# Designed miniproteins, single chains, part 26

Each design is a single chain, and the fold is of that chain. pLDDT is the mean over its residues in the fold that is shown.

## One batch from the design tools (miniprotein)

Design m945
Fold by ESMFold2-Fast:
Formats: sequence, C-alpha cells, structure tokens
Structure m945 (fold): chain A 65 residues (1-65)
Amino acid sequence: MSTRERIIEAGIRLLDERGPGVSQAEIARAAGVSRATLYRHFPSRSALASAIVAARLREIGDELE
C-alpha cells in the first residue's frame, strides 16, 4: 500500500464518521503520517478533496459495473 493510498483511505473513513469538518491534521494522524508528508502528497485541501472524490467514484464505478 502506498502512503498516498493510506491517506485517501483515512480521509474517506473520517469523512464518513465525522462529516466534512475533519481537518487535514486529523487525516494525517489517522493515516499514520506527518503533516509534512500529507502536504507533500496533497498540497491543498482541494487537492485532497479531489483525490477522495476520485477514489470514491472509482469504488462506485466498480460496484455499478
């Protein structure tokens, strides 16, 4: 599993449990990475949000196909 995939998985899980108020710091902590590592992969909140949406669309696509 890549560090990037771990961050996306943690983000999806926390958003499902706590809603859109979840911070990038909380996602980094849940993924077991530093904030610096998270910002290296996702330099903005919009970049992380886009990656989560893309991962979710991929998962839904696999279930609808």
Scores: mean pLDDT 75

Design m946
Fold by ESMFold2-Fast:
Structure m946 (fold): chain A 76 residues (1-76)
Amino acid sequence: TEEKVLELLEKYGVGEAAREALEHARKAEEALAAGDLEAAREHARKALEAQARVAAALDADPAKKEALAKEVDELL
């Protein structure tokens, strides 16, 4: 499901920022599991920054945002 969501985000022109957000979120989880709270916090921050970029790009095109939301809902 995650891979299909990423493919949709690429289709809507935000795939690079979305992949960056997912990669940092994954690294934050790995760091947290390893007990590295400093690395976990830094990666979580970068993931949120990338998510904000995705949100801003989609907010600039409401029609794309609506279409993407419907396709994501169909995957879930």
Scores: mean pLDDT 80

Design m947
Fold by ESMFold2-Fast:
Structure m947 (fold): chain A 68 residues (1-68)
Amino acid sequence: GGGAEAARLAVEAAKQGGKAVVRGSNGGEVVAEGSNPTSLTAAALLAIGDEEGVVEVEVDGEVRRYEG
């Protein structure tokens, strides 16, 4: 699934100073910030854990969709 790719994009963008928001198919949302390691872990776990739905990753206003 695309969950691992969604997690990679969100963590990479956040570490580069971008605004990364991960949204799961069940309505879960995590804002990933490079200065907050807990937020990076939470965003990655949300993306990877959504094995059957569509995960959305928003980076600086651009939304990308990843299937589980």
Scores: mean pLDDT 77

Design m948
Fold by ESMFold2-Fast:
Structure m948 (fold): chain A 73 residues (1-73)
Amino acid sequence: MQQQLDQLEQQLQDAKTADQYLQVSRQADRLADELDRLAQQNSGGRGQQYRQLARRADDLSNRAFAQAQALQA
């Protein structure tokens, strides 16, 4: 999961078009949903770790979407 998030962060940095930013946004949103599900299935520190990663994925999705909208303005 961490590796997938790191790959999406790199894809965001390499993105040059609105479509590429939208693709990163959609992938990050799906990853956030998966991480939220895992957080609910785990307790304690592990559950908290998944929640933290889910928040990072949500933030990444929002950042990518904002960049896509700026390019489409």
Scores: mean pLDDT 84

Design m949
Fold by ESMFold2-Fast:
Structure m949 (fold): chain A 56 residues (1-56)
Amino acid sequence: ITDPVVKRLFRAEVLRADPSLTDAEVDELLAQLAETGGDNAAIRAALDAYLAAKRA
């Protein structure tokens, strides 16, 4: 994610969904999503998959 506003909002949303995440884990997630592309549906799918993989 290139846009700093999108990064900030996404970080807040991720921490709201899973407040146990560390700053480093959130940064990793943002880097992963930057590779997935800017489509909102794809970003959400990547987020859900990434968080599930980290917990499993």
Scores: mean pLDDT 66

Design m951
Fold by ESMFold2-Fast:
Structure m951 (fold): chain A 56 residues (1-56)
Amino acid sequence: MKAIAKEDFEGTGPSTLSFKKGEELEVLKEYPDGMVVAKNKEGKVGLIGKDKLEFL
């Protein structure tokens, strides 16, 4: 599932993603607490808040 980042985010933890506003991410899994597992264009997989994404 594809999503677009709504804002720039720089992850400081090993399990978080860094991305730029307008970057397309692949959502692999959604959690009921509002977190998602996503993959960026570099192939890195990590957790991000669902509120940072616009789902396509």
Scores: mean pLDDT 77

Design m952
Fold by ESMFold2-Fast:
Structure m952 (fold): chain A 87 residues (1-87)
Amino acid sequence: MKELAIFNGANIPVSTAQAILQQVVEALRKRGVEVKDEGVLTNLEEARAFLSPETVVYPIRVEDVMARIDEIETLLKNSPKLLLALY
């Protein structure tokens, strides 16, 4: 199962970041990707706990997340862990 988290680098409300993560997870599952929601990471300690040598970090603007779902799917298919770093 693939692991997906959001790093709230944009400093938006956590509820907004959670809603974005839920939309991404649902879209990926509808596309046949088995993905686990690992939540919203709000600081470097939480981010470090999620990061491993196999983690892909994808910097992405908040407004572009759903528009780039095809790219997110491709990254997640090629990695066990994906961190969407919002800015």
Scores: mean pLDDT 86

Design m953
Fold by ESMFold2-Fast:
Structure m953 (fold): chain A 84 residues (1-84)
Amino acid sequence: GLELIKRIIALALRAIGLIFEAELLLESAPEESKKAIEYAKKALEYARKAMQSKDEKEQEKLIEKAEEYLKKAEAALEKARKKV
């Protein structure tokens, strides 16, 4: 229970930080930064759904989806950074 909650919080904080960084890169790399923000927002949405879930197996699947979107967001952010 608590272990999954800690994972969700860590994912949410990472996604929020990534959105903030991507917003700072919007002027230099608009397309890549927009994709990073979009994927990070999706990660945050799945993290929120995971936190609201009452079933541990459903919660784990939602965490996995959040991690997948966070990975996509990080890849897009890396591309944005290369344009600066």
Scores: mean pLDDT 87

Design m954
Fold by ESMFold2-Fast:
Structure m954 (fold): chain A 75 residues (1-75)
Amino acid sequence: EERARLLEERRRELERLRAEAEAARRAGVTASAEAQAVAEAGAAILGPEYRDIVALAAQRALDAGETLGPPAPLL
């Protein structure tokens, strides 16, 4: 079933992202203040366990030359 396959892929991707975020934190990779602000806003929406994942994703976007949106407006 397509849904079961997608849910399993999403679960594995989330575990991978979590492991990468933990490894980056252990290695002393410091997210920029901008990436940290986005991570704090994301954690408020998704939950505190996602803070490290959002911080890593935001830092990757900045490293790729992408502009993050304005600071957290009310959702």
Scores: mean pLDDT 65

Design m955
Fold by ESMFold2-Fast:
Structure m955 (fold): chain A 75 residues (1-75)
Amino acid sequence: MAEEIAEGLLRQAEALERQAEAAEAAGKLEAAELLRRAAELAREAAEAAREGDLEKALELAAEADRLAQEAVELA
């Protein structure tokens, strides 16, 4: 379970990183910065999940999702 959650979070981080690259290429620097921060938090959430700290993993994942939503509003 924890490993499956970690894999999902890492895939989400990769997707967010790709979205950040696209935003940067489009000149949307503020959105790109938020998406990169979201990707970093998703990677930290994956690490917390692997360590068995599911509460921390969910908290970090929620923060990543919040930043990603802010990036969408800026785009």
Scores: mean pLDDT 84

Design m956
Fold by ESMFold2-Fast:
Structure m956 (fold): chain A 69 residues (1-69)
Amino acid sequence: ATLADLFARLSALARAGAPVKEILDVVHEATGLPSYEEFKERFENMTPEELGAFAAEVQAAIDAARARL
């Protein structure tokens, strides 16, 4: 699957009102970022600094995925 296919799938899920978990699971499978379950576990143990770093990591992976043509 291409990143265009991933983007189309994410767009379709969002338009269908899919739960955030489903969207994050697709991102996990495509990018290797933590799944929703892993995100929850990490969130419980994160400091504010680690939360900022995680948010930046997620944003960077999404940007990299969108930039790949």
Scores: mean pLDDT 63

Design m957
Fold by ESMFold2-Fast:
Structure m957 (fold): chain A 107 residues (1-107)
Amino acid sequence: MREKLLEEYREIARKLGLSEEEIDRLVEELASLSLEEAGVLLLQEMMGRLSGREKVAIPSDEGIKELLKLLFPDLSDEEIDELVELLKTNGKEFVKKLLELIEKRAS
């Protein structure tokens, strides 16, 4: 199970545009964390990348969707599509919505 999850995280991270060094670090961190902690770490990584980008490239829609499905398997495709649109149009609302989803899973 663990090796399969780590491989899925690597593939998703590559689709998000992370380097191999960033992927190795992120995957090792994610493997040791709860889903809540993993979600927060991933949010920080995604926000860092988005704020550092030259307005040219965002993580691929497919990579974001696969990641959201992995973290929140109970979400519908419609809800995932809404989150992807929020990430592109309103990163602040995206972060807020994602944190709300993490809190609901923790409760």
Scores: mean pLDDT 64

Design m958
Fold by ESMFold2-Fast:
Structure m958 (fold): chain A 99 residues (1-99)
Amino acid sequence: VKEELEDVKRMIDRAIELLKKAQELKDTNPEEAEIYRAVAILTLSVTIVALDHSSLPEEVKEKLKKMLSDALNAVSAGDYETAIKLLEEAKKFIEEELK
């Protein structure tokens, strides 16, 4: 359980870094920004699938899946700030669960 939560947290950290890079590059290098955005989408999608197959409590899975899905929708809409905030909230939830 703890190891699975730590793995999810690492994937969320990676997605945040990728989205920050996409946001940074979107006006100066849109082609490279699109690559970072696409990798962030793949990272979040894989994390959601991994949550479905994890041994985590159902309540924890449902909350994290909703937060990650909402973040994924924000990324698809080009709202990187909202996506990053939702992912940071997901990290905080995981840190609280790891206590």
Scores: mean pLDDT 84

Design m959
Fold by ESMFold2-Fast:
Structure m959 (fold): chain A 82 residues (1-82)
Amino acid sequence: SEIERLEAEIAELEKVATTPEQYRELGEKYYELGLLYEKQGKYLEAADAFSKASEAYLKAGDVESAKRAEDLAVRAHIKASE
């Protein structure tokens, strides 16, 4: 599945990521994972993925992408409570 592919790619990238470029790629993969979970109605998993995307974007120095990912994590938490 797309989710299984992304989780495998994320796991491998997390083992080696040390550069801003690698952390940006990690953030993009977590962001995509969050969107896929949200599409499936898995809002708690989506919130976790978006929060991890935000952390990765901060390590990449991309404060704007980190802020957007964190806003999506908050939105997903709210949807999970409905």
Scores: mean pLDDT 89

Design m960
Fold by ESMFold2-Fast:
Formats: sequence, structure tokens, C-alpha cells
Structure m960 (fold): chain A 99 residues (1-99)
Amino acid sequence: MEEELDRIYKVFLKELEKRLPPEVVAQVKAILDDFKQRVLEAFETSPDPVAEIDRIYAETKERIEAIPGLTPEQKAFVLRLLDAIHRHVVHLAEEKKAA
């Protein structure tokens, strides 16, 4: 789990660095680092990891939308990346539940 998340995060951080200013990348990275930590904790402690991950995703989406100084295009880009991470993490949670 953690190694898979690390690989996805590295790819996404690289894409963020290409398209966003450094100060915005730092804010997005901090929010995504928090998201990653909370997701890993949900896998360890939650009786329903998928439901908890969906809740964490909703809260993280609100935090991204609250970042000042982002253009609509930049917000849409970051939210698309977050959605891709969320979909992948839910898939990993479902695989662990099926195993």
C-alpha cells in the first residue's frame, strides 16, 4: 500500500511542479501529505476503509478549493489529480477487502 501511494504521489508532485508556481505546489503538497497520512491510518484502523477514504477525500477537496490565489484552471487541474488519487486508493482498499 504505502509503496504504491509513494509512486503515485511522486508522479503527481512532478506534474504539479510543471504547471503551478512553487508556493502553490508547497501548499498542495502539504494537503496531499496530510491526505496520504490519513488514508494510511484509515487502512489500519477503520472497519470500513472505503467509507473513511471517501470522507477524507471530501474534506481534502474542500481544503484544495480554499487555497487562495489559484486560477479556475489551476483548481480544476489539482482537483483532477486528487480525484485520480482517490479512485486509485479506493481500488486498493477494495482489493484488500476482497483478499
Scores: mean pLDDT 78

Design m961
Fold by ESMFold2-Fast:
Structure m961 (fold): chain A 70 residues (1-70)
Amino acid sequence: DAIVETLKQWIANGELQVGDFLPTKEQLARGFGVSQATASRAIRELEREGLVERVEGKGTRVTKEAEKLR
């Protein structure tokens, strides 16, 4: 999955740090040229792996667990 791979690379490279928020699913869909459903599935995959978490009213943020990618 191109979105999952790219977001993991941003975390590994320090472009996204622990506590940073991901772009919205709408922004990811636009940026990658995919449907919002595809972007939503990529975000759920990262949530399943524990690398990001949903924060009510704020969005989706990088967890401390994502340090494993560094």
Scores: mean pLDDT 80

Design m962
Fold by ESMFold2-Fast:
Structure m962 (fold): chain A 87 residues (1-87)
Amino acid sequence: SKKVVDVSLKSYETHYKNLIGQLAWESSSKKVLEEAKEFYERLIKEDPNYAKAYYNLGLVLENLGRHDEAEQYYQKALEIDPDFKEA
């Protein structure tokens, strides 16, 4: 069900957040970061108001060296949740 899917997706979010912080510069981590990017883009399609997904997509893009795109997603996170100080 959608409820089970939402819980599962949020669980995977924590996993990717931890992974991004550890492996950002390796060639293997670039593939993982691209997979994480796809994952967070899918999360945003499932729940467009999930501010943390926008923030985490920003972190993925920043680690891919796509800083301008990362800033756009941090701003979207703040637009959804203005008190999201981590963006």
Scores: mean pLDDT 68

Design m963
Fold by ESMFold2-Fast:
Parts: sequence; C-alpha cells; structure tokens
Structure m963 (fold): chain A 68 residues (1-68)
Amino acid sequence: MPSPAEKAEEAIREVEEFLAANPDLGAAFRAQLRLLVEGARRAIEEGDEENAARIVEAMRSLLAQARA
C-alpha cells in the first residue's frame, strides 16, 4: 500500500504534468493547483499524514474538474 507521502508525491507529479501539458489553463485553476502542490509538499515535510491525504483528495477533485 502506498504511504500518504507516496500518494501525495504521485498527485504532485500528476498536477505538474497537467500544468505543463496545459499552458493555456485558466489562471484560477492554475493558481489553485499550485496552492495545493505547495500545501502537499508542506504536509509531507511536516509528516502530517491527515493533511497530505486531504490535499491529495482536493487535487484529484480539481484535476477531474479541469479535465471535464
């Protein structure tokens, strides 16, 4: 089972790949995804598994919305 940190790093990679593939993505979506990446990195650094998991869920939801 991947750890919360591993899941967060996977989600960060997916967000970074999505942003790179979509340079014309709306500014609001881009800003929100960047904030979530920063939050996830911070949660990993602090060992906050609960916040890391919550941020991953938020990233997945926002990516699904942006891809729709």
Scores: mean pLDDT 81

Design m964
Fold by ESMFold2-Fast:
Structure m964 (fold): chain A 62 residues (1-62)
Amino acid sequence: MEKQQLLNKIANALLDGDEKKAEEYGKKLLELDPSAERSVKAAKASAYASQGDLEKAKELLE
């Protein structure tokens, strides 16, 4: 599914420290599905948490 592939790209970009690419993939996903905003935030939060950045993960979920 294209949406799942974009969510994976968002997570991988953040794991690489490339927040700009993560934002670009997030924007593309929201253009395909405007209701996917929570899924984008969840993918970003999971990526930050897996890197130990719990503060950024928390900010995305609040």
Scores: mean pLDDT 78

Design m965
Fold by ESMFold2-Fast:
Structure m965 (fold): chain A 66 residues (1-66)
Amino acid sequence: MSDEELRKIAREIAKEIKSSGKPVDLTKYIPGIIGGPGFREVVKPGSSEEEIYEKLKELLRRQEEF
């Protein structure tokens, strides 16, 4: 996934949080994340676009390590 695509996803998630006021599970946006049943990476309302972007990068890195 390109840096531009990650930035776009982070922006969409930030808009979703602003619109709904609800936490968003980042694992829904990254296909193939290996985790046990109930594995989730949740960002809370008020998270910045940059914070979301950095978390997405970490999730992709972890996926590559498995």
Scores: mean pLDDT 69

Design m966
Fold by ESMFold2-Fast:
Structure m966 (fold): chain A 52 residues (1-52)
Amino acid sequence: SAEDAYLEGAALYGRGDLDAAIAAFERALELDPTHADARAMLAEARAEKAAA
């Protein structure tokens, strides 16, 4: 289910729902702290929110 949370986060990020995407990626990392893709996307989503 870490993968499911990551995929949901990726879809939210693609739609521009940054807050929802961040929450989904954080949930993915709570379930699997070693999930490299979720970690990378969380950093991207946070950076984009900070730049907005």
Scores: mean pLDDT 84

Design m967
Fold by ESMFold2-Fast:
Structure m967 (fold): chain A 75 residues (1-75)
Amino acid sequence: MTREDEIRSMTVEELLERHRPEAERLAPAHRAGLREAGVEVSDERALRMAGYILTAKELLVAMTPAEVGELFNAA
């Protein structure tokens, strides 16, 4: 089975759960970066955004940016 087939068989929630520990480590830095850009978000929102960024990067191995955008818009 190819890496692309494996990624396509997983749900967004399964990918988010797999990336959760890394997202938790990155969330404070992501929140700080957003604040420097003038965007204030909660810790929970920063964590979700970090998780979605990591998940999108993995999905882009198997999918186009348009396909990833459609998947996230549907979620």
Scores: mean pLDDT 74

Design m968
Fold by ESMFold2-Fast:
Parts: sequence; structure tokens; C-alpha cells
Structure m968 (fold): chain A 88 residues (1-88)
Amino acid sequence: RSGVVPLTPEQRELLREVKAVLDEAVARGEISPEEAANLFTAISLLMVAGDYEGAAGLLEDVAKRLSPELAERFREIAQRFRELHRKA
């Protein structure tokens, strides 16, 4: 099939973790489902573009709006994005 986006296993794992945190934030009422979908799309597009620093920065910015528990998870994911940038 014409699914031409070559996501690495690491990229797919990071996106799954981002989705999990966003789903939890929606379940807690911290963000709307619409906002979560928009954030996930933005992070995915930054990752596909190879802008790992941009993706990390967006995660850190969103973390400021979340509970401390979810904010910590997003900061951890942001550091993993920065590691991917360094490895590329």
C-alpha cells in the first residue's frame, strides 16, 4: 500500500506514549478531546519533518498545562525526542 511515511520503531513508540498521555489527560478532564487530537497531529507532523527539538519544545509547553504526574511523563518523552535529534 501507499503508506509512505517511514516511521522508525522508536518514533512509533514515542507517538504511542504521547497518545497515552493525551488520552489520560482527556480522561482526567485536563484537556478536551479536540485539543488532544490537534496536539497529537502537531507532534506527529514535527516528528515526520525531523523537527525533534520542535516536538520536544511543544511537549514541554503542553506539560505546563497538565497535572504534575502527566507533565513529568511529557518531559520524559521530550528528553527522548532530544536524544533522537542528537543521534540523527
Scores: mean pLDDT 80

Design m969
Fold by ESMFold2-Fast:
Structure m969 (fold): chain A 73 residues (1-73)
Amino acid sequence: MEKEANKLMQEGAIHLRKGLAALRAGDRDQAISHFKEAIEHYQKAIELSTDELNIKSAQNGIDLAEQGIKIAS
C-alpha cells in the first residue's frame, strides 16, 4: 500500500510539473489535461495512504493543480 501510494504521489508530481511547463509555454489545453491527471493520481494516493503527512501533501498537490486549471481557463 505505502509503496503504491508513493508511486502515485510521484506520478501526480510529474503531471503537476508538466502542467506548469505547458502553462508557461501558453499551451492552456495541455496544461489543463496534465493538471487533471495530477489530481487523479493524488486522489488515488489519498485512497491508498494511511499517513497523515502524505495525505496532506497530496491535498496540497490537488489544490495547486486546481489553481493551475483556473489560471489556464
Scores: mean pLDDT 86

Design m970
Fold by ESMFold2-Fast:
Structure m970 (fold): chain A 90 residues (1-90)
Amino acid sequence: MKVEEATAEEFERALEDTRAQAERAIEAVEANDPSLAEEARRLAEEAVRHLEEAVKALREGNYEEARKHIEEADRAVEELAEILREAMAK
């Protein structure tokens, strides 16, 4: 197995974990500040989508496209974390 293939499998596991964490984050936002719930769902969906595209790109050997999607997923996760902090600060 190539290192790139092993990395793609690791990102697939990270994708499953990210989906579970996103669901919990959305539930926490809804419980603490429902007005932020829609933005939290949007950011969670964006993060998951970009990680899915990154896994596809890695499996196809398109490392530049994978890097782009990972960077976009990281931004969405950071924004989601800020929304969660705002919701919990109430």
Scores: mean pLDDT 77

Design m971
Fold by ESMFold2-Fast:
Structure m971 (fold): chain A 67 residues (1-67)
Amino acid sequence: LGEKVYEKVLPISETVARAAKLLVNLVEQGRVSPENALKGVRDVARAEGLSEEDIEKVVKIVEEELK
């Protein structure tokens, strides 16, 4: 699942794609809640300087894959 998220986010930002992959893997391991993973992805995307449109695209990708 983390690899699929990485591939989908990579065209937007490699840094955010790596963070999203890590957080998704931590959710699958039961170490992080889906809610905290989505917050983490949003925070990293914002810190990386992504537009609000791209932040929402990344968050939606991660949210759909965690369902």
Scores: mean pLDDT 84

Design m972
Fold by ESMFold2-Fast:
Structure m972 (fold): chain A 59 residues (1-59)
Amino acid sequence: SARELRERLLALGASEREVDAYLLVEVAGWSYQQAAGYLGVSPETVRRYVRRVRELEAA
């Protein structure tokens, strides 16, 4: 579930903001621009958050 995935990613060391960005983009299928508007950050920041979470999953 999305809740279990969120808890796992937080346990791996992701911040709550990074996990929110990852779930919006990778699970919900939002664009970086849509997620950025929702989170109140730049699309570049969303891309960095998503990449950080992917790096934690790959470790």
Scores: mean pLDDT 86

Design m973
Fold by ESMFold2-Fast:
Structure m973 (fold): chain A 69 residues (1-69)
Amino acid sequence: SLEEVREWVRRIARKAVELTKDLSPEQREAVIAQLKAAIRTILRDNGLSDEEIDEVVAEVEAEVRKAWA
């Protein structure tokens, strides 16, 4: 469900922030790129459309970047 996807997004964003808090900006960008690729693969394997995948990926990136600000 969309609610389960949103909860999963929140958990991933929290973990990404925890793992990246002491990293340089360059290292953070590399982690975000890897995270986005991994999420796209998982969601595609779970039958989400490209549009839905793009929305979830953007939401995760926004949450992580907001926490870094």
Scores: mean pLDDT 78

Design m974
Fold by ESMFold2-Fast:
Structure m974 (fold): chain A 71 residues (1-71)
Amino acid sequence: MSEEELEAEIQESLILMYLALARLYLRRGKPEEAQEAIDKAEELLKKANLSEEQKEELQKLIEELREEVEK
């Protein structure tokens, strides 16, 4: 495994962690903390060395969570 491959895996894991955290915050009635977690996931996604397919999937999850926060 190269450093580039390891970095990509770490970035993907962090994005998924923040999205899971956002879901947890929404379930607990903490929309402000959920929004912060979503924002961090989006910043990580922007800088991530992921495939276009993976980026599209993660972006869709971010958009769905943002809609839940804004309702």
Scores: mean pLDDT 80

Design m975
Fold by ESMFold2-Fast:
Structure m975 (fold): chain A 77 residues (1-77)
Amino acid sequence: SALSEKTLEELERLVEEGRVGEALALLAMIASIAELAGDYELAAQAYEKAAEIAERAGDEELAKLFREKAEEARKKA
């Protein structure tokens, strides 16, 4: 219930290619699937990684939103 090495590699490729929006979309999809499966710890980890990527991209508002989503998921874990 952690982000897999393969997923982390895919995210890094997307970020390196400047495809930040696709990386964030992938993490949001992972978080949604994890929440549906009751894996709130994986959902929180996905949201935290999304916040980190958004912050690196200069989108502080989006980073804050993802951090809030991660905290909500952790409270349910």
Scores: mean pLDDT 86

Design m976
Fold by ESMFold2-Fast:
Structure m976 (fold): chain A 81 residues (1-81)
Amino acid sequence: SMEKKLEEMLKVIEEWLRSHGVEEESIKYLVESAKKLFKTEHADELLELLEATVEAIKAGDDEKAHEELQKLVEFLLENVP
């Protein structure tokens, strides 16, 4: 299911953020914001940003992962009320 795919991608991102010393409140904000936007017209753009971030993480490209994560966070800040 798409919801399972979302949960799997978020788990990869959560573990990467935790391994890089990101605070739990920031991780929680990202996860909850992504789950909220997944139920809106922004779901497709959200999934593309999550996929790009996960691909960079799995490739071991920390610089690219950071760049993609910045794009994701900006998207969340612009679209979460």
Scores: mean pLDDT 87

Design m977
Fold by ESMFold2-Fast:
Order: sequence, then C-alpha cells, then structure tokens
Structure m977 (fold): chain A 84 residues (1-84)
Amino acid sequence: REEQLKGLEEAIKEGKELLEKAREMGDDEFAKLVEEAIKALEKAKELIKKGASDEEVMKVIEPAIQKIYDYAAANPELARKLEA
C-alpha cells in the first residue's frame, strides 16, 4: 500500500532524528536500540514492496519497538532529556 510505504519513510526519518538526539545525550544503549528499530523499518519497507502480509511486516517491527518501550520504562529520565 502507498500509505504504508509513506508511513515507513516518515518513521525512518523520525528514527534518524531520534538517533542523533540519543548520540548527543551520550546514551549509547538507547542509540543502539534506535538503530535496530531503523533497520527493522527498512526491512519492513522491503517486505511491503515484495507484497508481504501485514503479519510478516509486524513480526519484523514489533521486537525492535518492544525493546525501545522496555528501555524507556526502565529509564524514565530519558523522556525528560528527549523533551529538552
């Protein structure tokens, strides 16, 4: 779907901006998680172009996003630094 590809491109762009912020903060662990998420979104984009199912796409994305959620839950100070 055209909208799905557009959404992934925007998410990848936002992810790259978030990665720069993580590196500026010196949070190497968070930066690695964001890098993994960007790679998962790039793989999802390739899968959609090949006509993969939504289930296959989500299987690639969900683990990377879950890792970021788990990290944020364990590091509540991170949210404040990202808002600054």
Scores: mean pLDDT 78

Design m979
Fold by ESMFold2-Fast:
Structure m979 (fold): chain A 68 residues (1-68)
Amino acid sequence: MDEKIEEIREEVEKMIKEGVPLEEVERRFLARMLEQLEDPSLSEEEKKEFAKRAAEEFRRLLEKYYKE
């Protein structure tokens, strides 16, 4: 779980650093989130924990790069 969250965080941060538009960055993040939430091998508890932690990391990236 933590490794997958870090993978998504690194991918998103790289896109931001490369100047990819915020809309495309958000679309990529949502696509990666949906892949995990649609995985039938994950429990409901694992899906909730993943969604919460991934969203928190994405929010931190937005605050770091787009906050005044």
Scores: mean pLDDT 78

Design m980
Fold by ESMFold2-Fast:
Structure m980 (fold): chain A 55 residues (1-55)
Amino acid sequence: EEVEKLIEKYEEKLREALKTAGASDEFIDRYLTRHRPLLKAAAEADPEGFKELFE
């Protein structure tokens, strides 16, 4: 649950950044879906360091 919340926050920040850069919703959804397993592994390995990625 904690890790899932960290991933959700990161995905939200990344979505905003990509939208600001002009990326389409379709591209963002595909990108996030494909990278979610890697994000989960990173967040599980170092939750504090992962949190710093979007602070």
Scores: mean pLDDT 75

Design m981
Fold by ESMFold2-Fast:
Structure m981 (fold): chain A 60 residues (1-60)
Amino acid sequence: SMEAEAEAFMAELKAKVKAGEITLNEAVLEIDRLSESVSPAVAKKMYQEVAALIAEQKAA
């Protein structure tokens, strides 16, 4: 399903950000690209997850 694919994509994306392989800005660009091919509800969840990741990094 699109939701399962988006969850797998987000898990990999978050892992790459935490590993320093990509920046948060690059992660947002990847989400923007995928958001065009998923439902608005799935896109909203993806943006919420990256916003949470940004907040966690600022709180550390």
Scores: mean pLDDT 78

Design m982
Fold by ESMFold2-Fast:
Structure m982 (fold): chain A 60 residues (1-60)
Amino acid sequence: SDTEKILEFREEVTPKVESLSPEKQKEFAKKYKELLQKYLEGEISIEEFIEKVKEILEEL
């Protein structure tokens, strides 16, 4: 399910997020929340959500 994909991806990215500075963690959390809302509203697919989260982490 999409929920399982999100949970598995979250476990994969958690160590990377935890390695960021507190300021970058706050920026990530804000952007993650915005992307999650778009996914829940049906504006983006699960695949686009995962890809965009990866892009955010690479930019930070």
Scores: mean pLDDT 80

